# Designed miniproteins, single chains, continued (3), part 86

Each design is a single chain, and the fold is of that chain. pLDDT is the mean over its residues in the fold that is shown.

## One batch from the design tools (miniprotein)

Design m10972
Fold by ESMFold2-Fast:
Structure m10972 (fold): chain A 90 residues (1-90)
Amino acid sequence: MEEQRKLIEELLARGRELAAQIMETLDKNIKEGSEEVKKIYEETKARIEQILRDMEGAAEKGDAVTLGLLLVALEVEFWITQQKIKELEK
């Protein structure tokens, strides 16, 4: 089960790194953004914080499948956030 533990640790680390990238992207845009950008920030922050909590819970249970699905959810959140920011810049 050492291999499963390593996989879980790697997936959780990737999730945390991706969440950090989302937050960095939001922070850069908010300094120059409208009130609409600030609303996107608060909503996105709440969603990624919830996904990270769910990932930590899955990691504690040794559920690599749920971790993988939650990692995909973070990737989708990143894509949606980038699209919303680009739309507001037009």
Scores: mean pLDDT 78

Design m10973
Fold by ESMFold2-Fast:
Structure m10973 (fold): chain A 76 residues (1-76)
Amino acid sequence: AAELAAEIARELLKTRPLTPEERREIIVESAVRVLQEVMGLSEEEARALVLGEKRPTVEQFEVMREAAIGAREAIE
């Protein structure tokens, strides 16, 4: 999960310096894509979980946590 999130975050990373809002957006998008790939969730469901609109299961929470860590480390 973390390694996949790091790869997605690097794909989304722009050449220009990132604002705090752009960093947050990359972390969110990376976590959404990891949930889709690892757990087979739709984009809508994955985004709702990442944005806190739905309560995650333990397994979903762990995948989200690993994805957020991996994405953050990739963008520094």
Scores: mean pLDDT 77

Design m10974
Fold by ESMFold2-Fast:
Structure m10974 (fold): chain A 63 residues (1-63)
Amino acid sequence: GDKEAREELIEELKKEGLTEEQAKRAIENMLKALKVSAEELLELVKEKGLDAVERMAVAAILA
């Protein structure tokens, strides 16, 4: 569910060198920027990769 998707997203961002607190903030920012659920965000990361999803979120914020 939503909680499990958030936990998986935190672990993926921690693998990239973020702290748990930084990962939580980044996830909330991506969810707001893309206007998706945590489950949808996790699916996007699995399909496109974290780097591509981060670029999409940055583009959405800058638009």
Scores: mean pLDDT 82

Design m10975
Fold by ESMFold2-Fast:
Structure m10975 (fold): chain A 100 residues (1-100)
Amino acid sequence: SKEEEVKKLMEEINKLGEEAVNVLEQGAENNDPKRAQEEVMKILEEIEKLIQKLLEIAPNDEELKDYLILKLESLREAARAYGLEEAAAKADEIIAKIRS
């Protein structure tokens, strides 16, 4: 069903978000911000693709859009806390696309 496909995409987006936070934490522990930024950027690109698919299925679901924006804002603030400005900017770019 449409609902099952949305749920599956949301679960994958949430999993990638958790992976991004883990990469940020490992980057801080290992003092390797360049590797952390590169890996988080790749994860954000995958999140962007999944969000695009999700919005094709549910283009007018404003509650879903608000939820995705809140998750990306959380990831943006985490990236900023670790000094990864390019990753934070990528999260802002994805948020802007959702709002459009």
Scores: mean pLDDT 87

Design m10976
Fold by ESMFold2-Fast:
Structure m10976 (fold): chain A 63 residues (1-63)
Amino acid sequence: MEQVVIVAASDKKLGEEAAKKAKEIAPDAKVIATTASAEEARKRMEELREQGIATTGVDVNKP
């Protein structure tokens, strides 16, 4: 079963740094960094969880 980490940040650099840290914490997880709205990131996270995929979200703008 895949583990996914979604990182939401309005700043691309901030999102990339957060994604790098998430990958260090969970190296086997698929890390998805997005500059889309936090709301869109949350919706995607919910969809993955509903499919039984272990999903962790990191919102750099709204923890």
Scores: mean pLDDT 69

Design m10977
Fold by ESMFold2-Fast:
Structure m10977 (fold): chain A 56 residues (1-56)
Amino acid sequence: DDFKDKMINGMKIGIDNGADPKTIFDHFTSIIKKYHPDHYKDYSNALKKTIQKLNS
């Protein structure tokens, strides 16, 4: 899924460059909720797991 991969990669790049994980998570989840509300649960869970993996 191109959109999901872009959201995940964009968030990872932001965190790697020093962005606050909560702020960037909220930013990307708001984009998903606005443009792909039917995929919100799946995509937001993928972003959440990505943050958890980066913190381990």
Scores: mean pLDDT 80

Design m10978
Fold by ESMFold2-Fast:
Structure m10978 (fold): chain A 103 residues (1-103)
Amino acid sequence: MRITLTPVKSTKLGPYTVAFEIEGPGITEEVLRAIAEAIRERLGLPDVRYEVLSETRGVIYVPAPKSMSAEERKEMVELVAEELERLTGAEVVVENLDEFLSL
């Protein structure tokens, strides 16, 4: 089973928002909520939001108070990927990583 994680820049919720687009089987509200809580608790970003788009698609919005460094963005992608693997047992494939880190 495979889940695709696509980190992107977002204009939703503010000028420094990043979004994690998640596609695959088993993407439930519980999974998205758990990842949002992990970002909030581990990275200190309290304003994380999530949205269930379909039975196989979800998105997590992470508004930041300032522009994040490439290192901070990489840490966030790694956290989201690890939580997805832990919660679903699926293989996580990250797309758009080079573009996301070069913002």
Scores: mean pLDDT 84

Design m10979
Fold by ESMFold2-Fast:
Structure m10979 (fold): chain A 81 residues (1-81)
Amino acid sequence: MPSLEELIEEALESLRKAVEALRESLAAQGRPATPEDIRLVMDWEIRRILSYLREVEKLSEEELEKVREAMERETRRILAE
């Protein structure tokens, strides 16, 4: 069973990969990703990750809150770039 720390690291990596995939997809269409595009992808990915952790990893609500807060901090960091 992965630790909460490991699950947080995996969640943050998934968020970064989702942003990178979005940027690559849009670049292939000849356009940059906007902050609005990034927000939409981040919101969707956060919801998906939290659902997975609740259903598959059986995290408590307290643990899910810690993961959510970490992902929201990463979202703010990415949007500040």
Scores: mean pLDDT 82

Design m10980
Fold by ESMFold2-Fast:
Structure m10980 (fold): chain A 81 residues (1-81)
Amino acid sequence: METTLRLVNSDGSLTEVVLSGEVKVGAVLEVVWAGPGSDLRVGDRVEVIDGSGEVGALVVLKVLSPESLRGRQFIAQVLSR
């Protein structure tokens, strides 16, 4: 299943992101986002908010499209739900 979350950027702004699967502690997810904004790096902790307003946390494991003109992709692990 696909889940849409809002990623909390380092500047406090929100970016809509799409991920495949359910957000559960310890899961490794590929996160796809189409907006400009986050300067994400390996090891960064990012907050995510689901459609109900519940907050989780991810750690970035790998950035796939750091300098793309269109969208970004990264691999992350769920730290909390």
Scores: mean pLDDT 61

Design m10981
Fold by ESMFold2-Fast:
Structure m10981 (fold): chain A 66 residues (1-66)
Amino acid sequence: SALAELRAALEAGDFARVRALLDEATLDHAGMLIANHPDPEVARRAAELLSEYLAARGLPAAALLE
């Protein structure tokens, strides 16, 4: 599934893959996976990509918390 691929990409630090896998259907889980990532640098970089995705699509930041 796209969510399983997103988790694997985050674990690998593959930010190009993370960017490609971001979709409205995975936003809630993406935010949770990023917030709970053990590496703060990976979490920061992935959070930047998620914020960029949300801004580009006019989606509210609250989507990260639901």
Scores: mean pLDDT 70

Design m10982
Fold by ESMFold2-Fast:
Structure m10982 (fold): chain A 62 residues (1-62)
Amino acid sequence: SAAEERAKESAIKGAEALAKGLELATGLPAKAEVEFKGDEITVTVTAGDVKLVIKKKLSDMA
């Protein structure tokens, strides 16, 4: 659905913004990974020894 596609795009853009913010805060290169599994979105952002994991449901975003 269009709402589901928008939710996925929003998650990817949010992950990129978090990676950029973490890069600015730490001064280290940051990497963002987004995984979609069924109704679950897992966002992992890593910079050096810092790792952030955020889990949300697609139904909560759409």
Scores: mean pLDDT 78

Design m10983
Fold by ESMFold2-Fast:
Formats: sequence, C-alpha cells, structure tokens
Structure m10983 (fold): chain A 56 residues (1-56)
Amino acid sequence: SGDETIYARGLAEAEELAAQGRYDDAIATLEATKRAVPAYAAELDAKIAEIRARKA
C-alpha cells in the first residue's frame, strides 16, 4: 500500500541519517513519517526510542 511505501522510505532515510551520526535528523524524519502514516505509529515509536538510546 502507499502507507507501507511511505513507512519503508522514512525508516530507510532515518537509518541512513543515524548511520551518519545525525540522530536528531533521524528522529525528526521518523516523527514526520509517523504524522504521514499513523497506522505505523507503534513501530515508528519503537524505532525513535532505539535511536534515542543510541544517541545517549
């Protein structure tokens, strides 16, 4: 579905940003993705928590 494509793209972009040490940008990307596809909010919240832990 379109929502799944948006979710997958947002997740990939955030992972790329996190790999570059750009954790705040990665979190912002996931928050924007969650706003676009609320059906994936739980999965995105889990990924945001993971990236926050990596930043800390």
Scores: mean pLDDT 88

Design m10984
Fold by ESMFold2-Fast:
Structure m10984 (fold): chain A 97 residues (1-97)
Amino acid sequence: MEAKIEEEKERALELAEKRLDELTEEEIEQLRKDAEELRKLAALDDEEIMELGKKADPNTEDMSSEEIEYYKLKLLALAEVYEKIVELKKKKEEEKK
C-alpha cells in the first residue's frame, strides 16, 4: 500500500510536469490552497476525520484506525504533490525572466 502511494505520487507529478504550461495561475493558486487544507485535514484526530465523513455521507460506516491512518497518509501524499507542482510552476515562470 505505501509503495503504491509513492508510485501514484511520482506518476501524478510526471503528468503534472508535462502539463505545467496548461495550468493557469488561478489553478496554481487553488492547488496551493488545496495543499494547505489537505495538511490541516491530515492533522485532525481520528474522531474528527470520522465526523467529517459522516457529515458528507450520514450513512458512512465507522472507519477502522488502520483505514483512518491510510486516509491521512493519502491526504499528506496529495498535499506534497500539489506543493511540488506549485514549486515547479513558480521556478518555470522565474526561469522565463
Scores: mean pLDDT 75

Design m10985
Fold by ESMFold2-Fast:
Structure m10985 (fold): chain A 70 residues (1-70)
Amino acid sequence: MSEREREIEERVAELLVKYLGVPREIAERTARAVVEGMTVEEIHERLGVPLSVAQLALSIALSLGYEPRR
């Protein structure tokens, strides 16, 4: 649900791949986790993504209009 959430997910994943060289599979999983409301710490622990990459993904999502409910 929400085309905006899907757009944010896709754009975060694209930016992680294009500008940071993150593997597409990892970038897509990280972007989805951010949009689903996972914390930076949860993304790091569950997906094995560096904290810096998880934090940057969240920052990009926030810049695109994502608002976590916390």
Scores: mean pLDDT 79

Design m10986
Fold by ESMFold2-Fast:
Structure m10986 (fold): chain A 88 residues (1-88)
Amino acid sequence: ATVLPSAETLANTLLAELNTLSETAPAELQPALNTLHNHVVSLRQELLQAPTAELQVARVLQLVGIQEELALNSPQAIISLAASAARD
């Protein structure tokens, strides 16, 4: 309960950031941004359905990792994150 609201806010913030990036990013990044958007939506759903606090923390750490990579403002970071999401 206490972890979920903050984590859901983080996920919603990431989705908003990905939408903003999609507005300004070149066409070659659009598939990667779409993959990341879908991955963040999936992580948010897994977080809400997590049966234990340990699993909730694990999902939060995955969201934080995505946020840190996006903060680098690197096209290569976006592509790498999308590739990692596809392997999960």
Scores: mean pLDDT 77

Design m10987
Fold by ESMFold2-Fast:
Structure m10987 (fold): chain A 114 residues (1-114)
Amino acid sequence: VPQLTESGGGTVPVGGSVTLTSHLSVPISRYTVHWERQRPGEPPVFVGSVGPDGTTTLAPEYQGRFTLSQDVAANTAYLTMRDLRPEDSGTYYFAVFLPDGTRVTGPGVELRVV
């Protein structure tokens, strides 16, 4: 099972920027990966994805403010968030989907925008 290590959350000011990082124990280029946000009492919401072919998709509400990138050699994925708003607050999860459909997630990183 892939191991995921996530970092980069915390408390940031409105209008600020932050980069969330996830490191995989396996080659990242082999997997479809998702970034998701969850708030207490709410289901996870889709933020963006990168497929094995490098195809990147962002949810429309984040286009222009959020960027997805990867360092394939380092097996690391990045979510860079700019022009932060209070509604961007929540716990962000990096998830990978195995070929059998199994979803594997990291522990999540909490972001508070104030």
Scores: mean pLDDT 80

Design m10988
Fold by ESMFold2-Fast:
Structure m10988 (fold): chain A 87 residues (1-87)
Amino acid sequence: SSDVQKKVSEAVGLVIRGIGYLLDGDRKQAARDFSEAAKLYLEVSRKTGSIEDAQLAIKYAKKAAELGDPEGEKLIKEAEELLKELS
């Protein structure tokens, strides 16, 4: 659907921007961008049943947690629970 495509495009854009912030040493902004990307992948996975998008949510939630995002661990758990339901 167009809403799924839009969310995936937004998530990809946030990942690219987060990598840019990380290269510039802005760990706090990188963490925010990765956690927002993880939330979008989680939303898409919940709607579509996509295992790949659940895995991407875990990946970027872990990056956000490593960079100090306070919601990172919660996002990892939510995405891992979803992946388990879809597997």
Scores: mean pLDDT 90

Design m10989
Fold by ESMFold2-Fast:
Structure m10989 (fold): chain A 75 residues (1-75)
Amino acid sequence: SMTLERFVEVLRELSEHYRSQGDDETAQDFLDLADYIQRNPERLPQLVRSLLALAKENPRIPQHLVDQLEEVLRS
């Protein structure tokens, strides 16, 4: 699914962002989440909604990644 592929790319970008901030543990968590959703694609709508809600409340997440999550949710 193109929607799944886009979400996995956002998770990888989140991982790179947190790694660039020295937060290797959170970076690995996003990679683990990407692996999880690829194995459990039926969980995609719930997981996108949950992560988007958390991202909107987290000032450490850049706005362009929040915007990408909103695009995934709309597709």
Scores: mean pLDDT 85

Design m10990
Fold by ESMFold2-Fast:
Structure m10990 (fold): chain A 64 residues (1-64)
Amino acid sequence: EKLKRIAEAAEKAGDTFVANAARVLQRAVDEGLISEEGALKALLTLAKIYNASPDVIKEIEKAL
């Protein structure tokens, strides 16, 4: 659920790539392929690389 909320925040901020990445990672967590913590760490790395909105990066850090 944390990744879904981050996806919604990213989409609202216009960070479409990060929003889609969060949805894919949430699906992987739901299917047991990756831990939620691992998914959040991966998403944080992607958000920083793609220069996502500071508010989106802060939401990911807050979820960790």
Scores: mean pLDDT 84

Design m10991
Fold by ESMFold2-Fast:
Structure m10991 (fold): chain A 81 residues (1-81)
Amino acid sequence: MLRPRRHLRLGGQGKVSTAVSTDEGEVLGPVRTDYQDGTVTAWRTSLTSGHSVSVTAHDDKDDAEKKVNEELERLVEELLR
């Protein structure tokens, strides 16, 4: 892709992080997070393979966001092995 694009969301109903590279050289797209009635759902897509994963957690928003990021990274590693 020759056209760079940055996607930002501040507060509101969602948060998007920048792309991250793994130790295995896999490039993960931004994490998209949605907050619904005390539930946090996060999605992440591999930019290298095109696989997408999602997880949901029910807890405090900050703790849930941290947990879903960890679970997403774990699931992506298992699927892309």
Scores: mean pLDDT 58

Design m10992
Fold by ESMFold2-Fast:
Structure m10992 (fold): chain A 67 residues (1-67)
Amino acid sequence: DTVAAAEGVLEEARRAIKEGAPPQVVSNLLTAAGVLIVAADVNGDTEGAEKLRQRYREIAAEAEKAA
């Protein structure tokens, strides 16, 4: 399930921010999540992809503040 995979990677990114991981680690996780969100949308999970894009923006903003 692409939506579930994207959620998992976003939660990993959030954990990395919380644990003070290097910015490169957080950036790599967000990049991976972005690829999975695009895949979910292409596979017809438009509603899931929209929710994931919102979550992505929230976590990306947290990463910006942590940097």
Scores: mean pLDDT 84

Design m10993
Fold by ESMFold2-Fast:
Order: structure tokens, then C-alpha cells, then sequence
Structure m10993 (fold): chain A 72 residues (1-72)
């Protein structure tokens, strides 16, 4: 739906303000038809691969939550 795509785009934009590599991975998955849940899981996996702290991951998840809320 257009709302789902709007939410995905808002999440990708929020991720881009934090980490361009994670945002690019999210964009690729969205273009492949991945769900919002799959995009979030991929962002978490990339953050873990990059050695992010729990605080950095928490900050990213908070930004994702705010983007979802604002897009609805």
C-alpha cells in the first residue's frame, strides 16, 4: 500500500541521518519488496556487524519508532 511505502521511506530517511550504509541496505531491501519487519531486522544485523554498542542500537531503534509514528 502507499502508506506502507511511505513508512518504509520515512524509516530509510531516518536511517540515512544515522548511517548511510545501513540506509542503503534498507533501500535495497525495500526495492526488493521486503516488509518493514525485514528492513528493521536487516538494520539491526548491519549495526551488529559494524560493532555498534547497545546504546547506539537503542538510539537507532528509537529513531525508527519516531519515523514510523510520524509517517502514520
Amino acid sequence: SSLEEKIKQAVIEALGKIDSEIAEKARELAEQGASLEEIIDAALNEASRKGWSSDEIHSMMSAIGEAIKAAR
Scores: mean pLDDT 86

Design m10994
Fold by ESMFold2-Fast:
Structure m10994 (fold): chain A 103 residues (1-103)
Amino acid sequence: MTLKEILDEFFELVSKYLTPEEAEELRKVRDEILKALDDPSNVKKFIEALEKLFEILRKNRDRFPEEVQKLIDEAYEAVKAGDLGRAFANLRKITELLKKEEE
């Protein structure tokens, strides 16, 4: 699965827990992340976009299942620490848990 495919599925699932206005803000951040991925020299912009993503989710975390709330907080701390591997691992786990909730 490509990073774009992982992000697309993640954004689709988390948007269902947000208001239309919050989902639109999240969509703008997704576009910033994808644009930063096209420029590997611009790691700072990529980290800033990921931080914005998890800040939006953290502000709205009470709308998510309890186990997902913890992963959102962990992903936010990982991004702040520059640990992109851990941030993406948590993003994938959030996606898996939310996908299971839809079943």
Scores: mean pLDDT 79

Design m10995
Fold by ESMFold2-Fast:
Structure m10995 (fold): chain A 132 residues (1-132)
Amino acid sequence: MEAARKATLAAMQAVRAAINGDKETAEKYLKEAEELLKSVPDNAVAQARLAHAYYLLGDKSKAEEWAEKAKRNLEKNPDNAFALYWLGKVYYELGKYDEAIKYFKRAKELLSGFPVLRKEAEDYIKEAEKKK
């Protein structure tokens, strides 16, 4: 449990640093999250967040690799609302709009207690439909 939480937090920090243009800090947290994920390979949220961080740093190949790992975990736990949301965002950024819409629609159904994320998922669906 603690290792899974640490992996998710490290992946979140990698995304935040990448958004802020802090490549050095992003790479530090990417490495930390990858090491932690070795002990918790079923953490789809951390895997989806890592994929997003790699995309933001310009590494589309690693972004697709980590997105595929998150997708395989979702096949075993299809109701992980947060993993669905973050994977939807990664596929949207990668230009895979059909996959993004699929994941955001399912996330929206499961995120009834999270109105901000539900609205963001709805906004992403609308934008992805325009880009098809």
Scores: mean pLDDT 86

Design m10996
Fold by ESMFold2-Fast:
Structure m10996 (fold): chain A 92 residues (1-92)
Amino acid sequence: SLGEIVKTFLEDLLENESEESIKKAIDELEKVITEMLKKKGVPEEVIKKIKDLFEELKKNIKNREKFLELIEKLSKVINLAEEKKYEEALKI
């Protein structure tokens, strides 16, 4: 799933990259994911939630436990958005 791909990519970044590199990679990934989902007709409120989660990830790069929790939330929201389960996505 798209959420699983995003999760794996972000987990790999945390292990191997500098804080500055992680922040830049998150910004690029956010752009790609939000553009893809917007093109698929995902509502703006769900896209905003995904953007907010990416912003929280950037603020928590040095907090491993919280960063991993945010990756899990982001992955779930993305997967629910792809399944058109928007109400469930907004409850995460």
Scores: mean pLDDT 87

Design m10997
Fold by ESMFold2-Fast:
Formats: sequence, C-alpha cells, structure tokens
Structure m10997 (fold): chain A 71 residues (1-71)
Amino acid sequence: SMEEVKKKVEEIVKEQLERYRRGEVSPRQALVEAARRIEKLLDENNVPFDKRSELLQEGVARLREEMERLE
C-alpha cells in the first residue's frame, strides 16, 4: 500500500540520519544513499512515475532538513 511505502521511506531517512549522527557518513553520502534506497523501494513497489519524483524529493528534503538541524 502507499502508506507502507511512505513508512519505508521514513525508515530509510531515519537510518541515514542515524549514520550521519554517528559520524559514519558525510551529508553527501547520506543523501546519495537515501536517494538510491528510496528509488529502489519505489521501483520494487511499482509506484506511478508522477508519484515517484514527489516521494523521492520529499524523503531527500526531509533528510537534508534533519541533518541541518543537527548542525
């Protein structure tokens, strides 16, 4: 379902944020890995093309904002 897809996007964002918080990855590495995993998730769940761009952009933007808040 779309709700399950959105939940998994949030899990990907959370995992990359935690890796950044622990100093395991740079901001760039966290964003690239998040985008890669989100794209794979959306493809595997046959999400319509128009919604793929939206969900990818929202997930990446959220991760960026959360990392900026950690300074």
Scores: mean pLDDT 86

Design m10998
Fold by ESMFold2-Fast:
Structure m10998 (fold): chain A 83 residues (1-83)
Amino acid sequence: SEGERLKLEGEILLALGRMYYSLAKHSEDKEEAKELLEKAIELYEEAIRLFTEAEKLGTPGAAEAKKLAEEEKEEAKKELEKL
């Protein structure tokens, strides 16, 4: 279904955001860490958008995926504030 496709696309972007977040936390360069966290936040925002559209279509699990992406975005923002 269209909603399932949007949810899968959101899950891919969430996974990419997690990758950038992890790379940022292991970076010894503050400037690099900042750029990686900003990329992670952008990817989380796009994942939230896709999950929101999937939720509107009644896709099972989309609301839970959106909540998870929102929580992970806030953690990335907190890490960015430490730099």
Scores: mean pLDDT 91

Design m10999
Fold by ESMFold2-Fast:
Structure m10999 (fold): chain A 86 residues (1-86)
Amino acid sequence: MSESLKLLIDYEALRAKQAIEAGDEETAIRHIENIKYLALLPEATPEVKEHAINRLKEIEKLAQERGMENVAETAKKAIDEIEKSL
């Protein structure tokens, strides 16, 4: 179960990064919100949550490098919410 959630999080993270590279903020935000949703599911272990936080930190950094402040802020807020659930 935890491995399947990590794979879904990795897929969402890949799609978020692709959207950032394409300049598509709305799509990037959607995939960030999907990562948050997966990390906050009842079956999400601390390991799954930490994995999601690591993927979101990568996304935040990429968004900052691309000047996408709304995307970076969305990732940071998602990290904060997941960390509060730990």
Scores: mean pLDDT 89

Design m11000
Fold by ESMFold2-Fast:
Structure m11000 (fold): chain A 94 residues (1-94)
Amino acid sequence: SLGDHLLEAIKQGLKELKEILSSNEFSEEEKIQATETLVGEIKKALPYLSEEQKKEVLELLKELIKELEELGDPKLEPVIEKLKELAKEIESEI
């Protein structure tokens, strides 16, 4: 289904975002931009996802947020805030 294709794209995007955010090769601005781009893509995909697929995306977001918080990098604070806002939005739709 379209929802299954979008879910797989979201999973891949979250993995790639984690690699970008954990890397010292990208600036703070590039990390924020990559996060905003993926957040926008996930928001556009939400209407095509089932409730169970939305729950899976929420769990993956919560895991990513926890991993980023554990890094203790203050440069990631704006990124973490954006991911938390997305998680709250998805949670409101479940």
Scores: mean pLDDT 89

Design m11001
Fold by ESMFold2-Fast:
Structure m11001 (fold): chain A 94 residues (1-94)
Amino acid sequence: GIEVAEEIIELGEELIKLGKENSSEGLIKLGERLIEIGEELRELSEKKELSEEVIELIREGIELIRKGIETNSPELLLKGLKLIEEGLELAKKE
């Protein structure tokens, strides 16, 4: 739980830095959103254990975002964000 939340926050910080260096408003906004999601997940994981399904959605989302950065693919970045957001919503319902 907490470990994946920290990974998302770190990824968000990396994206903000990359966005500032490359003057990409989209990367900055994506990074800011990931930090918000990571903070919410961290708070949830302190109160309850996150399910395997939540962790899998988040890890797949992180991998897609990293691949999107490597391949310069906005489609992969957006798909990764959607999976991470789905993971957060599932965590809230459990």
Scores: mean pLDDT 86

Design m11002
Fold by ESMFold2-Fast:
Structure m11002 (fold): chain A 85 residues (1-85)
Amino acid sequence: MGVKKIADDFEKALDNQEIGKKFSPEFVDAFEKLYLAAYFSQNEEAIKKINEFLKTLQGRLEDYVITEEDKKKFKEVIEALKNAK
């Protein structure tokens, strides 16, 4: 399973996610795959960033409205996964 492909797919889903709207089903699916890829590749930096985001949600994923700052943070997760050696 290509971690880079999962990161690329998530980047496309992120670019298609509208700011000020709830997460699309496509975004949620891509995010779950990204989380699993980070976990199975043992990318500590990506896991840390994902866990920080999940903590800020306080279990409110269904009601959460994405911000421009969230997109920036997700791009940092994508970069950490793509640049893993």
Scores: mean pLDDT 74

Design m11003
Fold by ESMFold2-Fast:
Structure m11003 (fold): chain A 66 residues (1-66)
Amino acid sequence: HMASEEEVDAAIERYAQKVAEDAKAAGLELTPEQLESIKRVIRVTFEDKGLSRDEAVAALEAALAA
């Protein structure tokens, strides 16, 4: 199974939401613009490393589980 573009987007969204929740719990309110920047950095990082969609989803899910 090769993950779809939408599955990658959903995994990035879940990870970014966790980052925002963790930041809020620590007293740092992320703006919508900062959240979008985090999502962009994650995507660019995976593209830069040449990761497949399946690899990107697996990496994000592993990070969420940690």
Scores: mean pLDDT 79

Design m11004
Fold by ESMFold2-Fast:
Structure m11004 (fold): chain A 80 residues (1-80)
Amino acid sequence: VDPLLLEAETLLALAQIYLVMAKKGDKETQPETLKKARELIDEAERLLDQSTAPPSVKAALRQEIADLRKEIDELEKEVK
């Protein structure tokens, strides 16, 4: 098990938790919670790029990163 890959997966799981919290939270806290989710995703991407995981595994996690970023972008558009 690559420790950097495991950490990246853990950070993505935590980002998903923050995304759920943002969906449940009020308008006042949602932008801050989404910002924290983005920071976790950015760190996960950094660790993934440094990992020695196979290209197929990296591609799958990069897709998860893209999907999470898209969900955050959609939620940010709903917050006026």
Scores: mean pLDDT 81

Design m11005
Fold by ESMFold2-Fast:
Structure m11005 (fold): chain A 100 residues (1-100)
Amino acid sequence: SKLEKVKQFLDDAEQSIKIMEETVAELKADPRATQEQLDRAEQLYEEAKKKYEELKKLYKELEKNPEKINDKVMKEVSKLMIEIESNATMMRLLLWSLRK
C-alpha cells in the first residue's frame, strides 16, 4: 500500500539519522576535527533531524487518514527523503575531508 511505502521511507530516514548521529560522535572524538567542521556536522544533523520529525508527523496524519495519500503527498515524502540523504552525504564527505 502507499501507507506501507511512506512507512518504509520513515524507517529509512530513521536509519540515516542514526548514522548521522554516530558520525557526529566520530567527528567529536577525532583530534583532527576543527571546531568549524564540528559546527557544520551539528548543523547538517539538526537540519536532517527537523526534516525527519516533519516526515514522522506527516506519517501520523496519513496513518489516521490513508485517503489523504495522493501524488502531491508522495512527492513531499520523496523531497524530505532526498533532503535527509543529501545532508547525510555532505556529513560523510566532511568526515572524509579529515584525510590529509
Scores: mean pLDDT 86

Design m11006
Fold by ESMFold2-Fast:
Structure m11006 (fold): chain A 76 residues (1-76)
Amino acid sequence: FKIPVRSFDETVALLREILKSPVGQSMIRIIIGVLKAIGYEGDLSPLERLADDPSDEAIEEAAKILVEYQLKQAKE
């Protein structure tokens, strides 16, 4: 319940680190699958775009979604 929320900048840095890996895009697809499995109700399109085309804009959009999700989990 009391999970530390990563900042936007920390989440962006984490996503960039993941995407430097040869399996980075596959890891993003696994994250999408996990979020769907746990019943995440938000728009996953930013993460899907990141898996297909890892650009700085896609990383920032995905980071916003992940930070908002973590913030909701920390508040509830």
Scores: mean pLDDT 73

